Designed miniproteins, single chains, continued (2). Designs and how they scored, part 77

Each design is a single chain, and the fold is of that chain. pLDDT is the mean over its residues in the fold that is shown.

## One batch from the design tools (miniprotein)

Design m6663
Fold by ESMFold2-Fast:
Structure m6663 (fold): chain A 91 residues (1-91)
Amino acid sequence: MEEEKKALEETKKLYDEGVRLADEAIQRANEAAKTDPSAREMAEQLRKLKDELERAYKLGVENPKAGYLATQALLDKLRELVAELDERIAA
């Protein structure tokens, strides 16, 4: 019970961070897409990951440990895409 509560709380922290990161990255990718069409594909991938992140968090409400692992894996993928975007738009 206590472990499940902690897993859900940690999942929410990962979800909140992931949503923030995704929203910021989507905005930057959309701006970059005005001059670089490849950034448009990245914006689409970021939106898909944000949707999957929301579904993983909802899963975590009923299955805290499964939701935690799924949310963490999606956040890792999101961080990789953000790093790739940052490299692409870096001066």
Scores: mean pLDDT 81

Design m6664
Fold by ESMFold2-Fast:
Structure m6664 (fold): chain A 76 residues (1-76)
Amino acid sequence: SYKEEGEELYKEGEKAEKEGNYAEAGRWYAVSAQYYALAGENEKALEALEKAIEAFEKAGAEGGVETAKKKKEEIE
């Protein structure tokens, strides 16, 4: 299901973050948020987008930060 896929992708983000791969973590969290949104799990999608923003900020990935913030606004 979209919810189960979102959870798996979120865990991949956590793994990448623990390894110090912040840009990769941001990408996993952002894709997790897309799957949570498709599942109608808006609160989990917002949590994943907040994690993506934090990870992209740590990576210095300004484009990722902007994209994730815009997606967060679209959900609410």
Scores: mean pLDDT 89

Design m6665
Fold by ESMFold2-Fast:
Structure m6665 (fold): chain A 62 residues (1-62)
Amino acid sequence: ISQAQLIAAAEALRDRYPFGPAHLLLALQETGSLEGAVALLAKAFGLDPEELRRDLLAALAA
């Protein structure tokens, strides 16, 4: 997954989620994995990790 695809996915989720592309990129850098990034963002913003994972994977597949 390219940085451009990650930025586009985070932008697509901005209407539903409080985080932006910079938060997603930082979480990926800190954790080294998409699963870790989802867990970190869910904890930081009080989100459901299963819902966030589903929506992020759908946005990345678009």
Scores: mean pLDDT 82

Design m6666
Fold by ESMFold2-Fast:
Structure m6666 (fold): chain A 69 residues (1-69)
Amino acid sequence: MKEELKKTIEGLTKLVEQGVISHRQAADYIEKELGIKVSPATVSRLTRAVRAGDEEELEKLIEEIIERN
């Protein structure tokens, strides 16, 4: 689950940055594919961590998301 979410958010981050999808659409995709409920605000935090290359923050956010679900 954690590895799948990490891989998914890394891919979605590129699409969000290119304006192909919104944070809301990314959140909907994660819920549909992984069964994990995330808000668009949480997706924004995840994409920021990916862009910053902050792997520790990314892993911490992923753990918090899984704990909430």
Scores: mean pLDDT 81

Design m6667
Fold by ESMFold2-Fast:
Structure m6667 (fold): chain A 55 residues (1-55)
Amino acid sequence: MDDVNRLVDQLRDSTPQDAPNYRRRLSQVMGTQSQTDRGIGSRRMQQAVQDLRQR
């Protein structure tokens, strides 16, 4: 989960140039997360990804 929290924060503050990298990593991390970990980071991940998609 540490990686997820770090990626989410970096994604939210990242520039468009770094965004594709974090987006891809988040997608992969979500696939490997346990149900519990997914619940904890899910909302933050979705919000960060959505912010970048809107940009």
Scores: mean pLDDT 63

Design m6668
Fold by ESMFold2-Fast:
Structure m6668 (fold): chain A 64 residues (1-64)
Amino acid sequence: MKLTEEQKKELKELIDNAEKAAGRVLSDSELRVIVVNFLDKHNLPEESLEEAIKFAKEYRKEKE
């Protein structure tokens, strides 16, 4: 199942807020926790987990 544009926007905002609060770039483990909590909140299937993690890592790389 593909993430919607609204879900991608929310995930980007969650990453931005977490990095701002931490004062640093998030680790892979921290990104995974954010993504898992995001999928849980939106009741998304586990099959979306790897796609969402890949998206989060690509977004983090673009910000560096």
Scores: mean pLDDT 78

Design m6669
Fold by ESMFold2-Fast:
Structure m6669 (fold): chain A 100 residues (1-100)
Amino acid sequence: SPLKEKIVEIVREAERRLLELFADYPAVAEVVREEFEELIETIEENDLSKEELRELIERAGKRIVEAALENKVPVEKIEEAKEILFEMTERIEKLLEEAE
C-alpha cells in the first residue's frame, strides 16, 4: 500500500533521529531499534486504525523514555526525543486524514 509505505518512511526517519540522539547511550539505542522494528512490522502486517496506531506509538515512546531515564540521559535529550515522537505522530495523523 502506498499509504503504508509513506507511514513506514516517516517512522524510519524518526528512528534515525532517535538513534543519532542516543548515540552515546547504546542501551537506549537498542530499545529504540527493538520498539521501532516491532512498530514497523505491526504497521506492515495490519490495517490499523488511527487510534490503534496512536496507542502503539505512545507505548513505544513510553518504553524509550523509561529506558532513557534508567540510563540517566540528560533531560534535554529526553525532551528532544519526546518532540521527535510527537512530530512523527502528527505527520502520520495528517497523512491518514489526507487519505480520507
Scores: mean pLDDT 87

Design m6670
Fold by ESMFold2-Fast:
Structure m6670 (fold): chain A 85 residues (1-85)
Amino acid sequence: SKKEALKLLTIATFRLTVRASESTDPAVKALLQQAAKNAVLASDYLDQGNTDQAIQQLQQAIANAQAAGDDGTAALLQKVLDLVK
């Protein structure tokens, strides 16, 4: 459901933002910040009813979270992607 997807996106965005703030590796920090930005954009597009752009932003958020080594948040974002299909 849209409400469940938005709740999980809020959790994922919070997690990515916290991890980015705590990261001392500039490359990892940049990836986590980009993943958080993509997650926020996905939430905005879902609120607008623009599902196709939300899916694109979710895929980018997953890729950036995985590249940062945050497999847990990537899995949470994948669950969001499966809900919005």
Scores: mean pLDDT 89

Design m6671
Fold by ESMFold2-Fast:
Structure m6671 (fold): chain A 93 residues (1-93)
Amino acid sequence: HMAEGVVTAKAKTPESAKKAYELMEQVARALGAQGLGVRDVKGEVDPEKNEAKVTVVADSPEGARLATEAIEQALKASDDADVTEVKGEVREL
């Protein structure tokens, strides 16, 4: 069963939201390149809300969960992407 993972990051500034988005997309695409069952990566940044969102479509709920966790960990480890809140969610398709 396919699943999607959604990571939403909120930041203090539009610049930080953009950096968070770039980091999240980079991590998600890298996971796809490693053959971890990532089929599609899409995202958006809302500079008025200082919010970035990345959606990963995966072959399985486990793949979506692993991708979501990797993205969250990358955001928390980054000093550059000054995020105030990170939310991850996995949905079966």
Scores: mean pLDDT 80

Design m6672
Fold by ESMFold2-Fast:
Structure m6672 (fold): chain A 87 residues (1-87)
Amino acid sequence: ALPPLSEEQKQLLLAKIGVLLEILEKKDPDAAKELREKIEELIAQNDYYGAEDLMLQTLIDVADNRPDGEEIVNEFQERAREVHAAL
């Protein structure tokens, strides 16, 4: 079993998920809504590792299946780096 995430790690993860959701809301509101609902269910169950996995799987799916996938992943990586540096 993986150790529980620290509060700092949880805050960083939620901030990164927020970045991805904001990007997706502009590009694909339906996909953003579906991802938000699934993430909220995982967090309600205190499953932060599941939330991280779902975020990463969404990024892989976006990169592989969307013409704008590389743009989305690049914007996410840049903004996630800024969030990490600020925390």
Scores: mean pLDDT 85

Design m6673
Fold by ESMFold2-Fast:
Structure m6673 (fold): chain A 71 residues (1-71)
Amino acid sequence: VTDVTIVVDARTGAVTPESAAAAEAALASGQPLRITLTFVGAPLPAELWELLQQQAANPQPEVASLTVRQE
């Protein structure tokens, strides 16, 4: 299992270069992923937050866990 943290700018949807590199390395590992998705810079709309929480509850088979956070 590979842990990966992806930081996303909530205002633009852009992923940080560090997060993009970490995600690429994790995908290249071929291992099941534990993904932490962290949104920064602005609060997400309530509808989008609810959708992300639903996705976190029902991850894809290749994803061992999905956690969504706001800072």
Scores: mean pLDDT 74

Design m6674
Fold by ESMFold2-Fast:
Structure m6674 (fold): chain A 96 residues (1-96)
Amino acid sequence: SMLEKRRKFAAELVTEFYIGGLRESGFEEIAELLEKEKAPTELAGLIYAALVAEKNPKAMEEDFKRAIELAREAKLEELVKKIEEALEKLKKKQEA
């Protein structure tokens, strides 16, 4: 249907927004992997929320855990590795 085509286009635009925001925030490797693998909007959004948008550390960790689960289900092992590396860097900054 026309509505389904419009919804798909809107989801693609939202995904591009999340990927662009990740690049602008210094997460270029993650952004490149999301684009290359044609990652779902939900996965891109969770990673964007965790790394860029969320300010609550608990909510940030929950978003990261969900993003890792979705990436593993999609068999995106390189993306899983980069998300885990980003989480470790964030934890080290919080401990300093």
Scores: mean pLDDT 78

Design m6675
Fold by ESMFold2-Fast:
Structure m6675 (fold): chain A 67 residues (1-67)
Amino acid sequence: GGVAPGLTEPVYTDAPDAFEVDVQAIADAVKAETGATAADLEARRRRTADRSSMMAEMVKIANEVLA
């Protein structure tokens, strides 16, 4: 078998016919992230400077949300 067993994903079970909703969800997430204020970026940059591991986590989340 492949990587995906099939019919085991909660997302597909929730809305198998509403595939377009997934595309809109991504766009909405990007919009919400873009709406972040400079204060939020500054706070994150401050923490990432102290914790390098945090940067890796952020990249992982961004990659999952955007691409």
Scores: mean pLDDT 55

Design m6676
Fold by ESMFold2-Fast:
Structure m6676 (fold): chain A 58 residues (1-58)
Amino acid sequence: SPVMEQTKQMVVLMADTTDQLLQVRRQFQAGQISADQAQAQEQAILDQHKRDVAAILA
């Protein structure tokens, strides 16, 4: 079912997005990136997530 396949893709996307956000947080806490860089990377990840959600649901 396309709906069930979309649901599975959404679950995987949620996990992948969470992992990316945690990686940015770890880099910030390790002093590898600035707060501004962390904010910019987090925003880029969330913007990509919105596009990926729209693509899955199209």
Scores: mean pLDDT 90

Design m6677
Fold by ESMFold2-Fast:
Structure m6677 (fold): chain A 76 residues (1-76)
Amino acid sequence: SLAKQRVALYLARHAGEVLSIAEIAEATGVSQSTVSAAVNELIALGDLVRTPRGVKTPELPAELIEEARREAAALA
């Protein structure tokens, strides 16, 4: 749980950046096997996509904020 949250937060801080399992493990202090398990779960949820060089978030947090802001502006 906590390890998965650390991995998710690290990925969020590096939104749109391609990150390897080893890089995430080193940065978060989580084992590579645990990072791999967490990454696979996030991919299954659609929160992360796999690339030939590693993994990355499909959408930036800024995109979701901008969409919500646009909807709020249309309502106002």
Scores: mean pLDDT 72

Design m6678
Fold by ESMFold2-Fast:
Structure m6678 (fold): chain A 95 residues (1-95)
Amino acid sequence: SEAAEKAVEEAREELRKFEEDVKRGLELGKQLLAASQAERDAWAQAGRADEEKANDVGRAWRGALALEGKLKDYVDNELAARRAALEKRAAEALA
């Protein structure tokens, strides 16, 4: 049982590290999106003085927002699947 308990602890540590890595990546993505949104809002507030640049920044922001949504959905699904697999492995190690 001591070897089984160690295997369970190692599996939970793997899950924890994966969750932390995912959390850091998503937080960086949110910070980059917020910076893109701030740039887009700044160009919008400047009025139509530089419409081409405002349109380019707006398009880039919309693209980043769409990609963030898709990445979040993929990560949420993948994290749930990996969490379930690691918890099953931990339960089997205790059997």
Scores: mean pLDDT 72

Design m6679
Fold by ESMFold2-Fast:
Structure m6679 (fold): chain A 68 residues (1-68)
Amino acid sequence: GLDAVAAAIDAMGRDSLSVEDAVKLLSELLGVSRATARRALEPYVAPGATTISEGQLLGAASRLERSR
């Protein structure tokens, strides 16, 4: 759930994640495929960006939770 994603970000102590690390994290914590996680992240990834912020990652996680 969202709380698990937030806790994992806090535990990492990072300002941002790579897009690939974010896809893996969402896939593992929310029980979705990597393809599903990547699609949820697409609206939050700026063109040409290779990293994603904590807020963008939480936004993608929230979208996945709402799409139940």
Scores: mean pLDDT 75

Design m6680
Fold by ESMFold2-Fast:
Structure m6680 (fold): chain A 83 residues (1-83)
Amino acid sequence: SEKEQEEREKGLKELEKLLKELEKDPSREELALGVAEALMAEVLTEEEKASVEELREKSEEIKKLSTEERIELAKEALKKLKE
């Protein structure tokens, strides 16, 4: 469990680096989508994470956002995950 938490923290740091890269180049639409989806999945409750349908619905909602909105959503999700 501690090793899983360490791997999760490393993943979050990588997503934070990608998010900073997106702030410098917001034309990377697919990267913005991937980062937003990954960070939003981490914010979901354990019950929501267990639901494939709930994860799909969240992914579809994010796909409807502009690149700028995806970046802003990712920043908000990262802020919630940090504390």
Scores: mean pLDDT 73

Design m6681
Fold by ESMFold2-Fast:
Structure m6681 (fold): chain A 105 residues (1-105)
Amino acid sequence: MTPEELRKLADEYFKKGIEALKNGDYEKAVEYFEKAVQYYRAAEGPDSPKVAEALELLGIAYYKGGDYDRAVAYFRMSANIHEKLGDLEKAEHYRKLAEEVRKQK
């Protein structure tokens, strides 16, 4: 597949993940966002804004599903990518969110 085809697949899975999240199907949201991360990484590399965004939504899906350890891990991964991209405000936001979720344990 070309990078353009991989991005289109990632966008499709990302959209399906959002719909599943909206419908309260957190297990399906996780599956779709994991596919979106896979295809965005293949298309754009590991440290792209779209990978960070998909990891953020993976974190949210795990949090809403009650898996706080995985939510923390994905928020930290997203924060690390935002820091590499120079978006220190988003990096700090997701680091704080990860710490707040960690305290819920």
Scores: mean pLDDT 88

Design m6682
Fold by ESMFold2-Fast:
Structure m6682 (fold): chain A 99 residues (1-99)
Amino acid sequence: SDARERKVGLLQTVAGVAPAEARALTAADVVRLLELAGYSPEEILALAETLGLPQEVIDLARRRVEQLKAQERLNEQEKKERELRLEILEEARRRRALE
């Protein structure tokens, strides 16, 4: 299919993968090679949709974007919780110093 040939052409250009090898690669291999080539998950998704890569590649790239966004939200929440704990401890220390 045209989508498979677009996958092969992209991998040859971006990752230096030979056409025969590129045809044997799974969606997971394709996404991983693009990540190693310096593409973000969002850029990989945009590239896969724009070039009309196989649906399995688009679906996996979308899941990687969702995983990254979920991890960023968790990291932001942990930072806020850490900051709140420090604020509570500093207020308690200040109250004790005023006694």
Scores: mean pLDDT 83

Design m6683
Fold by ESMFold2-Fast:
Structure m6683 (fold): chain A 81 residues (1-81)
Amino acid sequence: DSVRKKAAEKARELAREARAAGDERAAGYAQAVADVFENTDADPVDVSRTVAAHAESQGDERAARRMREIAEYARRLLEEA
């Protein structure tokens, strides 16, 4: 599915940006959702929102914002498909 591939690429892009910024936790979350998008049929918007909520519950607002960006990107791709 091209939507899943694009969402995974966006997640990897954010993982690279997070690593460059020294945010290994945010990079880990972004890489994990990219792997889920590629290896499962889970809803990419739901997965990203769930991980964002988890990051927020851990007090990691920066990681949560990056995860919400992935969710919004995936949502837009699905609406435009």
Scores: mean pLDDT 81

Design m6684
Fold by ESMFold2-Fast:
Structure m6684 (fold): chain A 62 residues (1-62)
Amino acid sequence: MTAEQLRADAAADRAAAEALFAEAEKLEASPDADPRKVASLVTAGNILAAGADFLDAKAAEL
């Protein structure tokens, strides 16, 4: 893989993480929010964000 491809993949994963965090925030603002669903979205977002950081670090080494 090229450094450009790794950075593109990192950007996509960060965008996906931001979307998940936004959905979690919207659900948490509801009085009927399911705390399990909110926790699941935050966890998925954190995994994608960490993956993006790893891909950026790998791209910097190429």
Scores: mean pLDDT 84

Design m6685
Fold by ESMFold2-Fast:
Structure m6685 (fold): chain A 118 residues (1-118)
Amino acid sequence: MTIEEKLKKAKELGKKGAEEFVQRARDLADSVPDPATREALRKFVEEHRELIEKALENLAYRAMLGDDEKTIDELIDEFAERVRKAALEHGVDPETADRFAELLREIAKKVVEEAKKL
């Protein structure tokens, strides 16, 4: 597989992962009874969609390059923690922010596993 083919596949996986994350994050928002928290979470997801897509694309590409599992896991944890903190700054409550970070870890791990199937 060429570098160009790897970049193209990483971009496809990042986009697919971001789309799944946005859909599941909206479902999470819809389960929140407080209207202000729901709106804050939806706004956060829309404003950060491109950043999430690019981060997932980078994780997929690094997994395709054969980066070690510990490095990938550390990157996933750092990304999830940054997203959790940003959600809190947007007015999302701590419990919902924690669930949101867990969702991102699940999606990121799935993207990485799909990328490993070279």
Scores: mean pLDDT 83

Design m6686
Fold by ESMFold2-Fast:
Structure m6686 (fold): chain A 95 residues (1-95)
Amino acid sequence: SMQEKERKLAVKLAVMTVLSSSVYFYYELAKKSKDKEKVEELLKEAERDRRLLEEIAEETKREFPEDKELIELMEKVVEEVRRIIEEMKEYLKKL
């Protein structure tokens, strides 16, 4: 039903929001720690959440291909998360 489809979409978007927030949070913690080993551990966790985010985004695009505005929004979130991961890697190189 339409109701069931909307509920599934809402859950996917909620999970993506949590995963993107987790990546941002790991980067903020990394910048405050300045401990190379801890930053490496946080980067590993951030990379795991990035992979899950990308998987959820691709699954959502397959299930809801007609919602172009939603797809564009999801792609922007994925690109922003990738940017944060690259900044985190550059930060680690400076430690």
Scores: mean pLDDT 85

Design m6687
Fold by ESMFold2-Fast:
Structure m6687 (fold): chain A 69 residues (1-69)
Amino acid sequence: MDAGEAAARRAEEAARAGDAEAAGLYSVGKSNSATDPVKGSEYAEKAGRAALAGDAEAAARYAWQASNA
């Protein structure tokens, strides 16, 4: 499992638990290691927003994209 998959899984678990802030923080942490920090930050924001909306699947996808930006 790569770092992106780990970040996505944590975001999904946090969203399911109703902890949207934690999901957003996991995504932001991963974007700091991304090759393109601008794209990483954008995807991290989308992951947090999706978690707040209760869309765990979208949150996981965006967290993965943030890690692979």
Scores: mean pLDDT 62

Design m6688
Fold by ESMFold2-Fast:
Structure m6688 (fold): chain A 117 residues (1-117)
Amino acid sequence: MIDYEKVLKIFKEFLETSNEEERTALLKGMLEGTKSELLSEEVNEAARDISIFLGIARIKLGVGIPLSDEEEEFLKKLKELLEEVIERSEPGSEAEKLAKELLEEIEDILERSRELR
């Protein structure tokens, strides 16, 4: 089971210390589940856990199962962190593009889950 509070804490702390290249690597990890040498093992594991969570969420929705309240709260908090990434990113950067792509995916997941309730 994913430790939602731990993953969110790692992401939040990472945003306070990371540069744009490191944030781009994290966002790729979240979308693709890939590791980056630019990131610590802990940050790579958090990105992978988010990638796995998004995959499981899509599978659940595809078979008509809505997200739990805890899963929905996790995505809402993750969305807030991604909005902060966009605000801190250079306009037109890869980091902004990837963060917007993740936001759109999270918003779609949340909307589809609500329609199943």
Scores: mean pLDDT 86

Design m6689
Fold by ESMFold2-Fast:
Structure m6689 (fold): chain A 74 residues (1-74)
Amino acid sequence: AKELQELMEKVREAAKGKSPEEIAKLAKQTAAEKSAEYDARYSPQRAALMASGVKMATSIGYGEAVAEERKEKA
């Protein structure tokens, strides 16, 4: 819980001031890296949670979460 919260805050800060395109790339790259790390150390469930958390934190800074939701629903 605390580790996820700290990670989300760091990703959010890194996304601050970046272009929407850079935020999207950062979200995908960081989610993949953290997912692999947690899958190896813990479990697939924890890996999925970390990937979702990182992606969500990065997307909040841009509003990308809304854009991705619409794209997936379309």
Scores: mean pLDDT 61

Design m6690
Fold by ESMFold2-Fast:
Structure m6690 (fold): chain A 95 residues (1-95)
Amino acid sequence: MEAAKKRVAGLAAFNKKTLEAAERVKKTYDDGEEYAETVVRIGFAGVANPQAGAELAKQNGKLIEAFRVLAEGMKELNAEDGAIMEKAVDEAEAA
């Protein structure tokens, strides 16, 4: 029972962080429709290739903060994947 409860809690935390990331992206743009395609690309790139996602987020200003929130959520589902995402955004900010 405890293992199942922890897994459900992890999924809930990830969903919460995903919503927080989406809200940060929305607040970053005055005209959200103008950057809808870029926002979608950042989302997909962040999951498939964390380094490419972090670079795209960096190029779009404060979207890098939303990517960090998503990385925090991923750590609760899979600590290794979350650490990879966090390292990618740190390297992108340093470059």
Scores: mean pLDDT 59

Design m6691
Fold by ESMFold2-Fast:
Structure m6691 (fold): chain A 108 residues (1-108)
Amino acid sequence: SHHERRRRAAENFLIEASKDPEELFKRIYSTEGMREEFLEALRTLKELGADKSLVPALKTIANYFLEVEVPEEIREDVKEILRLLGEILKQLGEEELAKKLFERAEEL
């Protein structure tokens, strides 16, 4: 159940983050620790698989990252976030949204 605990922690992080994607983005911009924590949560869900119940939270976060203006200082981290969100959503059957995320990652 170590993998199950890691997955649930990552899912809970994303559910909370989805409640205020603008605040999530501000924290990612202002602190390296928050960027790494968010990236770790996404990497965990890509590795272990996310539950379909997480789709609404992931869509909320993904739609925000598709529209937000990305500062140059965090461009590479946002590209990684977009790719990880795309891979997770593709695994969950959200192919059209995943494609948009991959396309934006290439444009940045």
Scores: mean pLDDT 89

Design m6692
Fold by ESMFold2-Fast:
Structure m6692 (fold): chain A 71 residues (1-71)
Amino acid sequence: MTKVVLEFDNGLKVTADLVSVEGDNAYLDDGHNRYIIKASDLKEGNTVTVKVVDKHSGRSYTVTAKIVSVT
């Protein structure tokens, strides 16, 4: 299973599993949040726009994150 480490602008690092790629979107999940990024942007070292979806509340927001690693 592919693991992706995201570092957000606030310094928070999250390790999420790559669950699926559907069209242009890569879907990541850490059990608490879903993260949606452009599949073409899913490369180590890239700074990407991430849609974060809270799995409990259903609330979503958009933030910038750096892809630290893809393994």
Scores: mean pLDDT 85

Design m6693
Fold by ESMFold2-Fast:
Structure m6693 (fold): chain A 78 residues (1-78)
Amino acid sequence: EEEINALFLGQMHLAIGKREEEQGNYEKAAEHYDLAARYFEKAGQTELARQSYRHAADAYEKAGNTEKAEELRKKADE
């Protein structure tokens, strides 16, 4: 049966986000950073979640998605 480790999934998506950002795929990077942040929240890793929301916001801004970037910066400030 499937065992879900939220911290592991957060780290996995954070790594994928960084790889996508390195390739200039800012929208995909942002999506993975947002997923990482949500998994870190589930794991109780508040600081990692905030950092990941900041990375997602920055990546959405680079992708030209200002509205989504503002939404995620707001989540990072929680």
Scores: mean pLDDT 84

Design m6694
Fold by ESMFold2-Fast:
Structure m6694 (fold): chain A 100 residues (1-100)
Amino acid sequence: SMEEIEELKKQAIKTLDEIIKAIEENASNEKIKELVKQFEKIAAKAAELLAEEGKYEEARKLADITIETIETVDLYIKGELSKEEAIKKLEEKKKEIEKL
């Protein structure tokens, strides 16, 4: 289960990199939303497995990172957050996952 959690963390980081690249390359809102849904599914599974291992603090941190990632992308899509600000925030979320 810990090996599965580590693999899911790597997949979550990779999907965040794909979201960042999509924003940098001015991909469609549809494509960006698709990647966010993929990220959310991976992160939710990792958080559930962390909770099963009794790692409730890490599970909560990952849930918070997931919510903040969704919010950041939503604000970007609405034009309320610049591309540069969105990328910066997503890079910070990526680093937070790496530290889990």
Scores: mean pLDDT 91

Design m6695
Fold by ESMFold2-Fast:
Structure m6695 (fold): chain A 55 residues (1-55)
Amino acid sequence: AMLKNPEEVGRLMTEGINKGADAKDLTMEVIRMQKQGENDVEKIRERLEEVVKKS
């Protein structure tokens, strides 16, 4: 797995989609965080919530 917590990240992405965020935008944010070496689930959650707010 490319993420240390793939199931939890997947759940957060699904919650974002259910709140009206674009799945592509959520996926791109996760990819950016992976490239930055971010593996903190709480920080990933916060960044995905920002994507939801912009939707």
Scores: mean pLDDT 74

Design m6696
Fold by ESMFold2-Fast:
Order: C-alpha cells, then structure tokens, then sequence
Structure m6696 (fold): chain A 82 residues (1-82)
C-alpha cells in the first residue's frame, strides 16, 4: 500500500538522519509521522507500535544509536509479519 511504502521511506529517513547527526527534534518528527502512518495501516498493532516507537524515541533522546537501530529492526519485523 502507498501508506506502508511511505512509512518505510520515513523509517529509512529517520535512520539516515541519525547517521547524519541531525537535530533530535527533526528525527522525532519523522518518527511521529511514520508511527501515525503505521497505525493507519495496522490499527490492530497500534499498541505494540506505540511501545516500539516510544522506545525508539527514548533511545534517540538518550543518544543510544544501537538501541534505536534495534527498535527500527523490531518495527520492520512487525511490518513484514502483517
């Protein structure tokens, strides 16, 4: 779906912004848009998506790139299983 493709594009954008050491606020804004699109595509997974994105945002605020990547991988796995 176009919604899922856009969500995947935004997750890749967030990853690239982390690699580029972009401002935290910009990374969090991209993650929030991706979360909203994924909740639209997979409303049955809304609670799990909120938890995964919550941990991803916490990792970004803490400067923990490894924890952030781990949460992106979990989000990607959930998308593939849906």
Amino acid sequence: SATLEEAERLLKEAYNLVLDNAPVERILAVLERALQLLKEAFPEHAEELERLFGRARDAIRAGDAAAFVAELQRIGALMRES
Scores: mean pLDDT 87

Design m6697
Fold by ESMFold2-Fast:
Structure m6697 (fold): chain A 82 residues (1-82)
Amino acid sequence: ALSKEQIEEAKKIAKEIEEAPEEKRPELLNKVLNLKNKELLLKTLAYISIETFNKLPVELQLKVYDFILENAEFSLAYYQKI
């Protein structure tokens, strides 16, 4: 579970991404990805519009999905063991 401070940080980051020029959005999102915190990333994404996310470079969108899938509790590694 995220703390109140982490939720406020997620909202702040999402707002910064929404208000940023398109060229700066990848840098801001990469900072969140580099924290390796799935819950914070998911919360930040919840406050970003789908339109803004879809304007991100495809490579960055794929990195987000890969990170979410790799860190899923029911992971690809689990399916590979079966």
Scores: mean pLDDT 73

